# Designed miniproteins, single chains, continued (4): the designs that were tried, part 106

Each design is a single chain, and the fold is of that chain. pLDDT is the mean over its residues in the fold that is shown.

## One batch from the design tools (miniprotein)

Design m15664
Fold by ESMFold2-Fast:
Structure m15664 (fold): chain A 93 residues (1-93)
Amino acid sequence: MEKEQKLEEEAKKYTEEVARKVEKYDKEDGEFLKKSLLEGIKENVEKAYERAKSLLSQSDKKMYERAKAIRFTSDSIREIGKEVDEEIKEKRE
């Protein structure tokens, strides 16, 4: 189904936004701009996670592997990836 491909593309899009903002955050010395970047990171992490959960709820094995790949872009996404893995383990009981 094309729907799964679209969700995957959207998840990657938001994940790339997170990676870009994290890099900018690391280079920024101004406290005000760092706070603004953190808010942007949080929002895009949440959007990426919602897309990843949608992939997992529809997912065959292929979609699961793609959802795992999302967690490599930042520490926040990596942490979300761990939570996703735990949810999958619970459902496979």
Scores: mean pLDDT 60

Design m15665
Fold by ESMFold2-Fast:
Order: structure tokens, then sequence, then C-alpha cells
Structure m15665 (fold): chain A 60 residues (1-60)
């Protein structure tokens, strides 16, 4: 869904920035995903989004 995609995009951008505000944004977005999806799926998608963000940071 568009809401899940928006949350994952937020997590990826926050992981790329690696700031304290970003860590909070990742936690808040994960909590929202956990309310929408089973825990394992929310955790898997969050991890994937974080890795995507970190990968983008390394390319720059």
Amino acid sequence: SSQIDALLDTIAKAAKENTEAGKKAITDSYNQLSSLLPERKAASLTTGAMLRGIGDSLDE
C-alpha cells in the first residue's frame, strides 16, 4: 500500500542520514509498520529499507 511504501521510504532516507533524528524516525516508522503488518514482515521490510538507505549513502 502507499502508506507502507511511504514508511519504508522514510526508513531508507533516515538510515542514509545516520542522525539521532533519523534513528527516531526509523523507530517510529517501524512501530507504525508493526501496527499494519505481522511483526516478522514489518521487521524484514524495515531491515531491507535500512540496507537500501545505507547502500545509497555509500554510493555518494
Scores: mean pLDDT 78

Design m15666
Fold by ESMFold2-Fast:
Structure m15666 (fold): chain A 106 residues (1-106)
Amino acid sequence: SVLEETERRLREVLAELQKRIDAAKTPDEIFDALDYALQRVASIVAEALRRMGLSPETRERVLKILRDAAVKMREAAQKGDKEKALQIFEDAVNRILELLREEAAR
């Protein structure tokens, strides 16, 4: 299903982000890792929203989760807080997946 494929892809992005964050030695490298992950998630989510035919309201809710996460992750990266940046990203992915599952069940 579109939902199962989307969940798998989002989990793959999280795993890749963890590898890149673990390897990062500077705040700039943390930012690069986060920008990569956010771009990948935005692409995966945009495809899922298109394929599932979700409402403009649902699209806006998902985009807000991503925007809010991006701000908080940037703040964590500036402080060099790798663990916090990863936690914010994982929480955002889980919230998006929950929202997509709720819409798929309608």
Scores: mean pLDDT 85

Design m15667
Fold by ESMFold2-Fast:
Structure m15667 (fold): chain A 92 residues (1-92)
Amino acid sequence: PETMVRPNETLLELLRSIGVTRDVLTESELYYAIDKYLIDQGLVRLEKGEGVYDISGSPLGKGLEVDEINSNDREEIIELLKEKGLIEEVEP
């Protein structure tokens, strides 16, 4: 089974704003939800032909304490969320 994660209060508020009602998600479901949020908010810009998310003005940027994320690196995004305490792993 895939790793399950529980988002913190800040990230849950963000997820609920885009229609996610679950409090526990797989890492894939969480990444997909964040990707949807960033696209829906228009936070994408092109740099050297690659999509970069400018999150500096968002609740996600405040929680992660970063201004940009690379949307093509799912593992780095999930690891950063764990490092900053925005998600915790849930045992199956």
Scores: mean pLDDT 71

Design m15668
Fold by ESMFold2-Fast:
Structure m15668 (fold): chain A 81 residues (1-81)
Amino acid sequence: MTPLEQELFELAKRASEIVAKILKESKNEEVLKEVEEYAKEMDELIREFGESEDEEKRRELLEKMKEIVKKMEELLKEEEK
């Protein structure tokens, strides 16, 4: 894998782990809806990354994915407290 593809794999894995944990532990419908919306946005960005051959575009998509993962991490922290 390229370094960018490896980073994509790590971000996708972390997002999946957060989704699985929230689905298992949360009963809050608002939180479940928010995580579903973030998961859909991640899926779209992953698709765009796979369709792009431009390394600069792929880097921009990875930055957007990192921001979504950060938002998902904050959502998870709020549910754990």
Scores: mean pLDDT 81

Design m15669
Fold by ESMFold2-Fast:
Structure m15669 (fold): chain A 75 residues (1-75)
Amino acid sequence: GKVTDEVLEEIKAFFESIPGIGPEKAEELVEHIRENVEKKELKNLPLSPELRALVRARLDELSPVAQGIVAALLG
């Protein structure tokens, strides 16, 4: 599929780099992305407005494929 394990690992590392997310929440967010891809759903990431703003501001740190995936689920 268009979402590879390498892309999910990139997204996990990105989330872990954001203050307030941490490793456990980053893993939860990656699992949410995997479930949305498998079920063909677009459920927004379970993030506070403040964390969502931080993620959105830093999307350009991701590869184009990873950026597209995360941006689609930010709402």
Scores: mean pLDDT 80

Design m15670
Fold by ESMFold2-Fast:
Structure m15670 (fold): chain A 94 residues (1-94)
Amino acid sequence: MAREDAEGAAEHARLAAEKGLEGDVVGATGGILGGIGDALSAALEGEGEEARRYGEEAARYAAEAGIKALRGDEEGAKEGAEKAEEYARKAAEA
């Protein structure tokens, strides 16, 4: 169900931020890729254009969270993870 994929996307975005801030490049990369995959799956399982657009935004923010974390931007990483969770939830509910 789209909700489960949205929860997976949020979890992976948080993992990307956490591992990136620890300097774990492999863990951060896994979180980014997992977050993108789950967000896109939520978009594909969601009904209509709105679900798809929210899933795409969730994927973008999951990638941003991991990248900012790897650069040492703790605030940007947390914001990206929170936005990924918000948009993944919207995709699942659309």
Scores: mean pLDDT 73

Design m15671
Fold by ESMFold2-Fast:
Structure m15671 (fold): chain A 84 residues (1-84)
Amino acid sequence: MAEKQEELKNKIKELAQEYLRLKAAGAEPEKVAEILGEIAALMGVLTGKPEETIALATRDLKRLYGEEFAEIVEKAAKEELEKI
């Protein structure tokens, strides 16, 4: 039961750990935005609402980090959805 959900959860956990490592290392904002986009896409798939989840994440990140950052998040999320 729920084997695919467990795989998605594990991938999200790995990406979250990469996000934390990139932030700690002072990585470029573009790389941080890409990882956040991938996380938003996989969280959306897990919850069954990928478009809504990506839109909410993009809105919140635009408020915190600005439009350019949010655009990178949205692009990365859409690219990740195409790979699934």
Scores: mean pLDDT 81

Design m15672
Fold by ESMFold2-Fast:
Structure m15672 (fold): chain A 70 residues (1-70)
Amino acid sequence: SQLTEENLQDTLNEYLVQRGWSWLTDPPLTKADVKAIIALFKNFFPNETLPIDADYFFRFLDGMAKRPSS
């Protein structure tokens, strides 16, 4: 599936809940929070824009979360 600006907020909140990180969605991510996350992603991958492949985006988030020293 692909992430679009319309489904990105709901998809990220659902992703975090499914990963057991529901505390990051209380309160739920706002559109501004989602845009900040996408801006960070774009800073590292400037050729990537919405819509992007959801699996690719989630692999990025998983990579950040799975730091061996954290």
Scores: mean pLDDT 67

Design m15673
Fold by ESMFold2-Fast:
Structure m15673 (fold): chain A 68 residues (1-68)
Amino acid sequence: SEEVLEKTLAEFQRIVHEAMVNRVSFEEAAARLEEVWARYRPHLSEEQQALLERTLARAKAALAELSA
C-alpha cells in the first residue's frame, strides 16, 4: 500500500540519519535497511518494490562511501 511505502521510506531516512550522527555503525545501519526492506517488501506492489529497491541501493551506496 502507499502507506507502507511512505512508512518504509521514512524508516530508511531515519536509519541513514542515525548512522550520520554516529548513533549506529554504518554496518549496523546497512543491516537495518535490509531488515526493513525484507519486512515490508511482501506488502508492496511490484511498482512500489522497484521504487524502494532503488532507494535502498542509493542509501546503501551512501553508507558504503561514508565507511570507506
Scores: mean pLDDT 80

Design m15674
Fold by ESMFold2-Fast:
Structure m15674 (fold): chain A 85 residues (1-85)
Amino acid sequence: DMSKLIASLTPEEKEEIKKNVLEKVIEKFNLDPETKEKVEKLLDTIINVDTGSEVGELAVKLGISSELTYEILIEFNEEVRKKVK
């Protein structure tokens, strides 16, 4: 259960995951500063919410593409898995 794994992370681990995911998607998609800020807001929601539906709704509201949203989720899951022993 991914939500339980996220809930087990320390605040420091959550910030490190957010930073690492952001850096990876910035490089891959060559994100402009406005899109970068929107991605940071989406990552804050992903790391702090109990349900995935809020993430999807926020991505649409922020105008983040489905392709970028999908990549953010892949990179986020990978970073979470690296922190969990």
Scores: mean pLDDT 76

Design m15675
Fold by ESMFold2-Fast:
Order: sequence, then C-alpha cells, then structure tokens
Structure m15675 (fold): chain A 71 residues (1-71)
Amino acid sequence: SAAAELMAALERLGEVIREAEAAGLHDLAQKLREVSAEAFERLRAGEPASVVAARLREAVDEGEKQLREHR
C-alpha cells in the first residue's frame, strides 16, 4: 500500500540521518531532515502518499550514496 511505502521510506530516511550524524556528515543530516519536513508539508497540502514516498526514496538513495562515497 502507499501508506506502507511511505512509512518504510520515512523509517529508512531516519536511519540514514542517524548514520550521517554518526559519520560527522552534519550538512547531509540537516538536508535530509529538511526533506522529511517538506514531505510532511506536502502530505498536509494533499499530495498523494505514493508521490511523497517516491520523493523520500530518491532522497534516501542519494543519502546512502553519499555515505558510501564518504567511507
């Protein structure tokens, strides 16, 4: 379901934020927190959960890429 995809994306985003903080990538962590805040604003504005989930997955993928390149 779109709701399950949204929840999974938000959980993974939280994990990536914690990993970025632990790695000292504070600017990346801040950017991802802003993506999370924007996602909630888009949901409040009536954007479909499936569209918001897709955007969150894209942000997670980019964050994971930056974490791998930092190591």
Scores: mean pLDDT 87

Design m15676
Fold by ESMFold2-Fast:
Structure m15676 (fold): chain A 60 residues (1-60)
Amino acid sequence: AAPTAEVTGQDDEGLTLEARAPSPEALRRFLADLGAAAGLPHVELEEGEGGTARARLTRA
């Protein structure tokens, strides 16, 4: 399955996402690409269970 993300929170500093990917490596790559595209290059990954994780994207 392709990596996916849903925005669960947004504030003046960035976005909180719930993301899913087939591996931790795919998840990290996907979130880094999303952050770069959004102008939010700082990725803070909070690992969940299985292939689902919570992440935060900020400017730093």
Scores: mean pLDDT 76

Design m15677
Fold by ESMFold2-Fast:
Structure m15677 (fold): chain A 87 residues (1-87)
Amino acid sequence: SDEELAKEIVERLRQAAEDLKKFIEELFDKLSKEEQEKAVEQGEGLLKRAEEALGLVPEDSPYRPEAEAALEEFKKLLEEYKKKLEE
């Protein structure tokens, strides 16, 4: 169902956002450059899969806005992490 798919997208993205935020704040300076780059690659892969899954949720679904918000939040956090990696 649209509700189940949208909720799964929200849950996975919010969990990934929490994990990424913790990674940036607690672990970033303790990891090798290669480990940091691998984390970015994994995050980009999740973002792409989430965008594809969101494409399966109808545009008029009442559950779509929350999934879109979760996607944008994760995307912003990933961009912040990528920016720190370039510094």
Scores: mean pLDDT 79

Design m15678
Fold by ESMFold2-Fast:
Structure m15678 (fold): chain A 65 residues (1-65)
Amino acid sequence: MEYSEALRALAILEDLVLEGKIEVVKKGNTIEVYAKGASPEEKEEAREAAEIIGKFTGDKVEFYD
């Protein structure tokens, strides 16, 4: 929502992707997040971060676990 919040959310998602915990795919106006062996805490973190990004960009977020 705020630019600083979006940047922090992007950093969180980037870390989880680099650790192989999630995969992020953009399809049109939808951001799809796939949990790939993430813990329950990591899944919640990823979902919250993706929702922040979606609100900032106007994209819909779909989370798959």
Scores: mean pLDDT 80

Design m15679
Fold by ESMFold2-Fast:
Structure m15679 (fold): chain A 85 residues (1-85)
Amino acid sequence: PDESLEELQAAAAEQRAKAKAFLAGRKILASELVTLPLSASGEEQSATLKKVANELKEKYGGVPVSVVVDVTADSITVEVLVLEE
């Protein structure tokens, strides 16, 4: 169980490094931090992220991107951003 969490944290760190490179020099129009419980199903997590991404895109425009910023024993924190087109 702990090893699985460490693997998720390592994957989050790798995704964050790739996101940092991708976001370098890009204008962020808006962002929101979303905390997802690990007890939630993948469908519930996906639905929550899509809802936040759609709301930000409707309000600010641009391209929605989701980045995992933290993983704990009971939750995943995701930053949902909209980038300038």
Scores: mean pLDDT 75

Design m15680
Fold by ESMFold2-Fast:
Structure m15680 (fold): chain A 81 residues (1-81)
Amino acid sequence: SELDKLYEELKELIKKVLDEETAKKVEELLDRAMKSTDPEEFERLLLEVLALIHADPSVSEEDAAEIEKLLSQLAKAWKEE
């Protein structure tokens, strides 16, 4: 599905640009978001992911923007299911 494809692309980008501990935490939050049936919980988990990305000094402004774009596309695909 488009949702699964976007999630795989996002996970690969996260593994490439985030430190190992932050990447693991972000993947855990995203996995919880993907399993959620509550839109409020889903959006809260994505906001936590964004906060972790912005707090990571290893992430460039350009990489953060690409992650935000993929998260936005993922959220749209999730809401269409």
Scores: mean pLDDT 82

Design m15681
Fold by ESMFold2-Fast:
Parts: structure tokens; sequence; C-alpha cells
Structure m15681 (fold): chain A 104 residues (1-104)
């Protein structure tokens, strides 16, 4: 199954419970790691109105919370999907996908 499409559908439908389970299965995240990734994605979706606002929120979260490389990989991939779904910035979406791949 196409991970990009699966994550995109779950984000679009705000199905954060299923997204958490998918991230555990596909990235090997613990329950705690997957919860943190979903928490920041939900927070960005609720509070960011632009790519610049989303980037500020991501940076602040990563400064205040330590994530494993696997959790960062999952977060950056999901952020790439989210940014592309919002139509905010193709270049920033690609940057997040590249950052995720570098951590794999």
Amino acid sequence: MDLYREIGELIENKDYEALKKLLQERFGLTDEEAEKVVEILKYIDENAKSIDEAQVLVTKYLEENELSDKAKQALFFALGVYIELKGWSLSEALRYFTASKKLS
C-alpha cells in the first residue's frame, strides 16, 4: 500500500487514532513515540494557517521534546504529506520528505 496516500487520507479525515497505528506499523514507533508525532500534527492542523506558522510550531515542539530518529523520520514524512495536502509549499514538502529519508 502507498504510505503517502494512506497518511494523506488519515490526515484529511482527522483520523488520528488510525494514523497513530499506521505510524507504529510502518516506522516501528512505540506507542509513546507515535502519540507524540500525532500530537504535533494535530496541533499544527488546529493552529497553523500557513507554512511559516507550521514551521515555527514544529521547531518549538522539537526544542521542547526529544524525539528518536524513527519518530523524527515519521514526523517529517507526515509533515511533507500535510504541507502538500494544504497546497502551501511543494519545496518545503520535498524538504521534509528528504529529511525523513536521511533518517532512514
Scores: mean pLDDT 84

Design m15682
Fold by ESMFold2-Fast:
Structure m15682 (fold): chain A 71 residues (1-71)
Amino acid sequence: STDEIVETLLADPELAEKVGVRLVLEGADPAIAGAIGRAAYEGDREALRRAIDQLSPEQRAILREEVARYS
């Protein structure tokens, strides 16, 4: 779920940065990917959730796959 992804990235801001890089390589807006990494680093749960919600369904699937690899 999105809530599980948010908690995982808040616990591991380095993972959030790595996932953000992959999202950009897969065509995501660098501003959205940067917002994910920044929110995770700052511990801003609401900002992180909002940034994830701005991703396309395909990009959210990529995010879930990357998080699952490190869970």
Scores: mean pLDDT 85

Design m15683
Fold by ESMFold2-Fast:
Structure m15683 (fold): chain A 80 residues (1-80)
Amino acid sequence: MLEEFYEEAFRELSKFVPEEVAEEIARRLAEAARLVVEAGGEIVRENGAWRVVAPESAREAALEALRMVAEAARELEEFL
């Protein structure tokens, strides 16, 4: 699942930014997803979108992952 998430993120990003940038951002997004999974959460695919399902015990990891995603998105915007 995490590998599939990474591959999809890289594929989509590489359409809009240089391959090197796409690889780095996709890796960062996958790292955020990994934090949630390691804390007991899940990354699931619903209606064509990736969704995070996290128990109360994984709340801190989910918040940190959200911060990482926001930072990656902010950096990505500079190339769009």
Scores: mean pLDDT 76

Design m15684
Fold by ESMFold2-Fast:
Structure m15684 (fold): chain A 89 residues (1-89)
Amino acid sequence: NALEKAFKEADVDKDGTLSLSELTAFLKRSFPGKIDYKKLFKDADIDKDGTLNLPEFCVLLAKIYAKRCFGIELNDKQAKKLAASLSKE
């Protein structure tokens, strides 16, 4: 729920996906500091379409949360589990 709300607020052009610019703007507001946005975006964008859908956004955000809050790197399975936990908000 909270992740869906964040996704919809970040999706400025209302196309149902996030561009690198939209994601970068959102992350700058939520996570101040130096983040390699391009690498994180590229890792999540498997199709190399230049956009992220809701599931990929949730996984990416979960990885950033874990690194920032816990200092740990999550694999995709762990990130999906954390994203599901955040969505219960």
Scores: mean pLDDT 69

Design m15685
Fold by ESMFold2-Fast:
Structure m15685 (fold): chain A 80 residues (1-80)
Amino acid sequence: MEEELRKKAEELQRKADIYQRAADTANENVEFLKERAEKASPETAEKYRKLAEQGQKAADTFNAQADKYRSEAEALREAL
């Protein structure tokens, strides 16, 4: 019984770690797009800015999922 809860907590922590890495990668891409926008013509810069905004939204979503799974894992550990 206790072992099953520990295993579930570990799986949730693993999911949190995966989403955290996805968020980190998305943030790196956002920074890359912002740098490209600074070097581009005004018209091209607007396109990079929009892509950066989409990337930031993705990063925010991944961070929210990571936080959710981390919280669920912690709740299960406290229930043990």
Scores: mean pLDDT 86

Design m15686
Fold by ESMFold2-Fast:
Structure m15686 (fold): chain A 115 residues (1-115)
Amino acid sequence: DEKKKVLEKLDEQIERARNYDRNKETAELLILLYKAQKAVVEGDVEKAKEYVERIVERLAEIYGLSPEVVEQVRRLLLEGLEEALKEKDPEKKVEAVREGFHRARLLALEAASRR
């Protein structure tokens, strides 16, 4: 079962991030990403949205984002979630959420460096 294998891989990635990551902020963000990906694969859209909001809040805290940039970050994460919900393949669901996360994190980093 492809779904079961993807979920097992995400659980292993969460455990690895908790035990072996040397950057606490990166570890926390990756754990939230993996939990959002798990929720999407399980079909729990409400839980996925909760993890997206926690990612938005954590990026805002880490990078000191203005309300306007916070809304742009939220939009990118929600776009990734929407694309993931259109996919039937669990691996493609995981990738869509990851792409949204990477775009959001890059925007946050760029915004922080320009202020």
Scores: mean pLDDT 86

Design m15687
Fold by ESMFold2-Fast:
Structure m15687 (fold): chain A 77 residues (1-77)
Amino acid sequence: SKEEVEKLFEELKKLAHEAVRLYAEKNGLDVEKLLELIDKHLARLRAFLETLPDDEAIELLKKAIEVAKKEIAELKK
């Protein structure tokens, strides 16, 4: 469903923002600049997801969320 796609996309966005903040803090980088960059990437991903059937978009987002969670766990070490 479109509601499921939107829910998963917002979940991915929150995880991406957490990962960016952690990465920036560890490396002494500009958090605001990295957040702008990731938001541009997320906007492109959102546009791409609109070209897919909902089921395919959901599966792609679930995989992306799993990857993001693993990356965040690694960054917290």
Scores: mean pLDDT 87

Design m15688
Fold by ESMFold2-Fast:
Structure m15688 (fold): chain A 77 residues (1-77)
Amino acid sequence: MTSEQRLAAQKEHAEEIAERLAEATGLPLEVAREVALAPDMDAQARILAAAGLSAAQVMEALRVLGETVNEVIRRDL
């Protein structure tokens, strides 16, 4: 899957991804939505850091995001 296809899937399923990310990480839903709608992983990391997460918490949140996006995409295949 291309990064563009992954980004399109994230945008289409942004609300579901945001809800799952918020539940798994404890992030406010508003922050989780911004992360789900971000154009790339660097933007996602910056949003998470700006929300007050440590580097370790940012890495964990990005891992959870990646798993959630992969599950959503795989379900639609």
Scores: mean pLDDT 77

Design m15689
Fold by ESMFold2-Fast:
Structure m15689 (fold): chain A 58 residues (1-58)
Amino acid sequence: SAADRRAQVIADTSKRLTELHDKLDAATTEEERQAVLEEIGQVSRETQAELDRIRAQQ
């Protein structure tokens, strides 16, 4: 169902964000922090696009 697909996307995103926050905490330079923040932004945009696609198909 759409709800099941949405739940899976949210669960997968939560795992990715947890890993990225761990990388952010471990970052020792501003360049490393900026790279991780860019990845977090990309994950957020990808997740929103997937959720929008699921909504549009239902």
Scores: mean pLDDT 85

Design m15690
Fold by ESMFold2-Fast:
Structure m15690 (fold): chain A 79 residues (1-79)
Amino acid sequence: SVSDSAIGASQTIQSQNNQLMDQANSGDDSVQQQAAQQMDSSADGMTSMASVSTPDASTILNQTADISQQQSDVLQSQI
């Protein structure tokens, strides 16, 4: 279903962001900046997908985008 697809996409992004956070925590400022940029790109991608999705799927995708953006903002504040 469309909601199952949205949940799958959200889980994939959350897993990728967890890996990026681990890399950022063990890396230098350059690694942290690259991780933040990737998380920002993921947030934009999820927001874009949400704009063409059903209301239920859009809610899940936008929540994942917000989390990804917050993670990016945290990393950028540490550089």
Scores: mean pLDDT 82

Design m15691
Fold by ESMFold2-Fast:
Structure m15691 (fold): chain A 114 residues (1-114)
Amino acid sequence: IEELEKLVEELKKLVERMREALANGDYPAFVELGREALSLATRAVVLLRQRYPDHPLVKEVEELVTRASRLLQQLEKALADGAPADTIRALGEQFLDVMEEIVKKLEEIVKELK
């Protein structure tokens, strides 16, 4: 539980920093923070599957992590291809929304395990 709580708190801080980067149009920083956030979310899923394989929210978090991974790949490709700023911003907003949903579900799991 303590390891999961620490991962969630670190993920929350990354999501806040990502929001700031997106608001400032700093897409390279957003992608770097997004990769770190996705890594932490993936680690949380591995911990949950190992310790609480029957928890009903674990599958939902796994599906959200898969969605976030796809959105980040689309965002990285859009940046590399020089896509319009509106396209990059929209993908960034979608990725951030999914990461915020992951945080919310992980906090709910932590609350149930206490």
Scores: mean pLDDT 85

Design m15692
Fold by ESMFold2-Fast:
Structure m15692 (fold): chain A 73 residues (1-73)
Amino acid sequence: EGEKNFKKGQEYLRNEEYEKAIEYFKKAFDQYKDTNPLLAARAYNLIGAAYLKMGKVEEAKKYFDISLSLFKS
């Protein structure tokens, strides 16, 4: 479930498969957003990190900003 998708995202991120990492972190976010806001925020922070590794700085910033907003809740 959310944990499995989160772990797959982390595995793809380690292997520099950034598009796959983003896909799985988005699935993890959807599963955590209503039950664990901190893990949902963490998933979006890691999507930001993946976009940054891909050189997509503006996309990365959007996910980092959303993640930070979720941590405040």
Scores: mean pLDDT 83

Design m15693
Fold by ESMFold2-Fast:
Structure m15693 (fold): chain A 62 residues (1-62)
Amino acid sequence: TLAALARRYGVPVSTVSRIRTVIDNAGAEREKRGLAALSDAQKTAAVARTLADVRAAEAAAA
């Protein structure tokens, strides 16, 4: 769930929801190109990867 990801990565649920919206928009763009729609599980996994990348970037910037 988005709330579980927010707790795991130490970010507000609003941040996770914002990232999910970006992924949903990217998924819609992929569908316009004739690619298969992503499942909710695949979108959740993409949110988790984005959060991990953000945390890595924050650590590198600190």
Scores: mean pLDDT 75

Design m15694
Fold by ESMFold2-Fast:
Parts: C-alpha cells; structure tokens; sequence
Structure m15694 (fold): chain A 76 residues (1-76)
C-alpha cells in the first residue's frame, strides 16, 4: 500500500501539472479533458491511500485546482 500510494501520488501530481500546462498553452480540449479526468481519479485514489500529512495537503491542493479547471473551463 505505501509504495503503491507513493507511486500513484507521483503519477497523479505529474499528470495534474501536465493538464494545467496544456490548458495554459491552449492545447486540444479533448486531450486536456482526458488528462484532467485521469488526474482527478488518480488524485482521489492517492488521497485515500496517503498517510503523510504533507503529501495529503499537497494532493488536496492539486485536486482542488483540477476541480476548479474542470468545472469552470473544461465543462461543455
């Protein structure tokens, strides 16, 4: 669980950062939506598995930003 949670958190964070970068660059909307959805799912899983307070707070911050982008900018 610990190693899996860490790897999942890393993947979620990396994907979330990529999604934000693509959105800022005005990239393909379908690609941004796909990556944002994947990032949100991974972030939720990582948060449920994380026991580290600092890591959990960081993931919560990233997840919040992704939710805001999804609701405001990526919603049809």
Amino acid sequence: MKEEAEKLAEEATELAERTLALYEAGSDEEEIQKLNDEALELLEKALKLSDEEEQKKFLERVLRRQHELYQQELAE
Scores: mean pLDDT 68

Design m15695
Fold by ESMFold2-Fast:
Structure m15695 (fold): chain A 87 residues (1-87)
Amino acid sequence: SSQVQQLQQQAQQQFDNMRQLADQAIRQSSPDMQIQINHALSMAGANPYQGSQRFTEIGRRSSPSVQRLLTQASDQARRMGDLRNQS
């Protein structure tokens, strides 16, 4: 497979990991926080770097367990952005 195909596959894996982490954070969050996390997830799909920053911002205002999950989601979003920029 081409290098582009490999990068696209890796970016998809980062997105799937990000979604699972965000879903776990949502299950532990208040309704207002769930709305914010869902918006950040949508943002990350279209603009991974903006989504990464938004996950970090939400995490700072969350419980320690949710902050940990959103920090990991932020990392996955950033890696997805890097991979898309290389393709």
Scores: mean pLDDT 85

Design m15696
Fold by ESMFold2-Fast:
Structure m15696 (fold): chain A 85 residues (1-85)
Amino acid sequence: MLSKAAEAAEWAATRAIQIAKALGYKATVVDVRFEGNVGTVTILVEKDGEKHEMTLVAEIDESGEVRLLEASEGLRELIKEYEAL
């Protein structure tokens, strides 16, 4: 069975890949870490021969909802571009 931390990390990875793909990037999960109810995901995004590592931290709160805690600057910029579509 998936732990809550693993569920948070899976949610974070899925969202990050969806955003990157919508903006024309290739995205690959390169690292996943679990601590308690917190999942940290590192993805590698690639476009036009450039590669960038981006991180996303998510948790499952006391109500059972998955929340974004932190995102690297590059990923926050991708999220803003995605929301502007």
Scores: mean pLDDT 77

Design m15697
Fold by ESMFold2-Fast:
Structure m15697 (fold): chain A 89 residues (1-89)
Amino acid sequence: SEDEEFYNKWQEEWSKDYKEAKEEAQRNLAILEEEVKKAFDESETKGKELEKILRDQQANAEQKLEEMKEEAYKWIEEFTKKMSKDAEK
């Protein structure tokens, strides 16, 4: 059906966008984690400063990914309600 094709296309596009956002966040955080480790080997003070930045970036990435999921859940709920109304005719 057109609704099934629309849902499948949206799910595919959303899954791709979410995966790309997650992978980008993981790459950026992995680089920063290695920088934190190296900083601690050289200076505890420098390590702690970079660790704070790492924690902030981790929190921001987690929030962004969670917001993407919440928006997806809302879209699915609205789509499901529309499908239910169309099925009763």
Scores: mean pLDDT 85

Design m15698
Fold by ESMFold2-Fast:
Structure m15698 (fold): chain A 66 residues (1-66)
Amino acid sequence: MEDFLKLAEELSKKLNLPLPLVQAVLARIFGLTDLSYEQIAKRLGVSVSTVKNAEKKIKKYLEEKK
């Protein structure tokens, strides 16, 4: 759990994304939540496109770091 929170903070700073958005998207990527893009977007007050773009950036970063 600490490693997850630390990774979320690192991604938030490196990708210049809001921490709550990174936490929600990262939890979705690791299968810790089944929240849809639409549910995350509504909870954070952002567009679905913003959530999808955040996931794309985070996935690319994780694939580079494994």
Scores: mean pLDDT 79

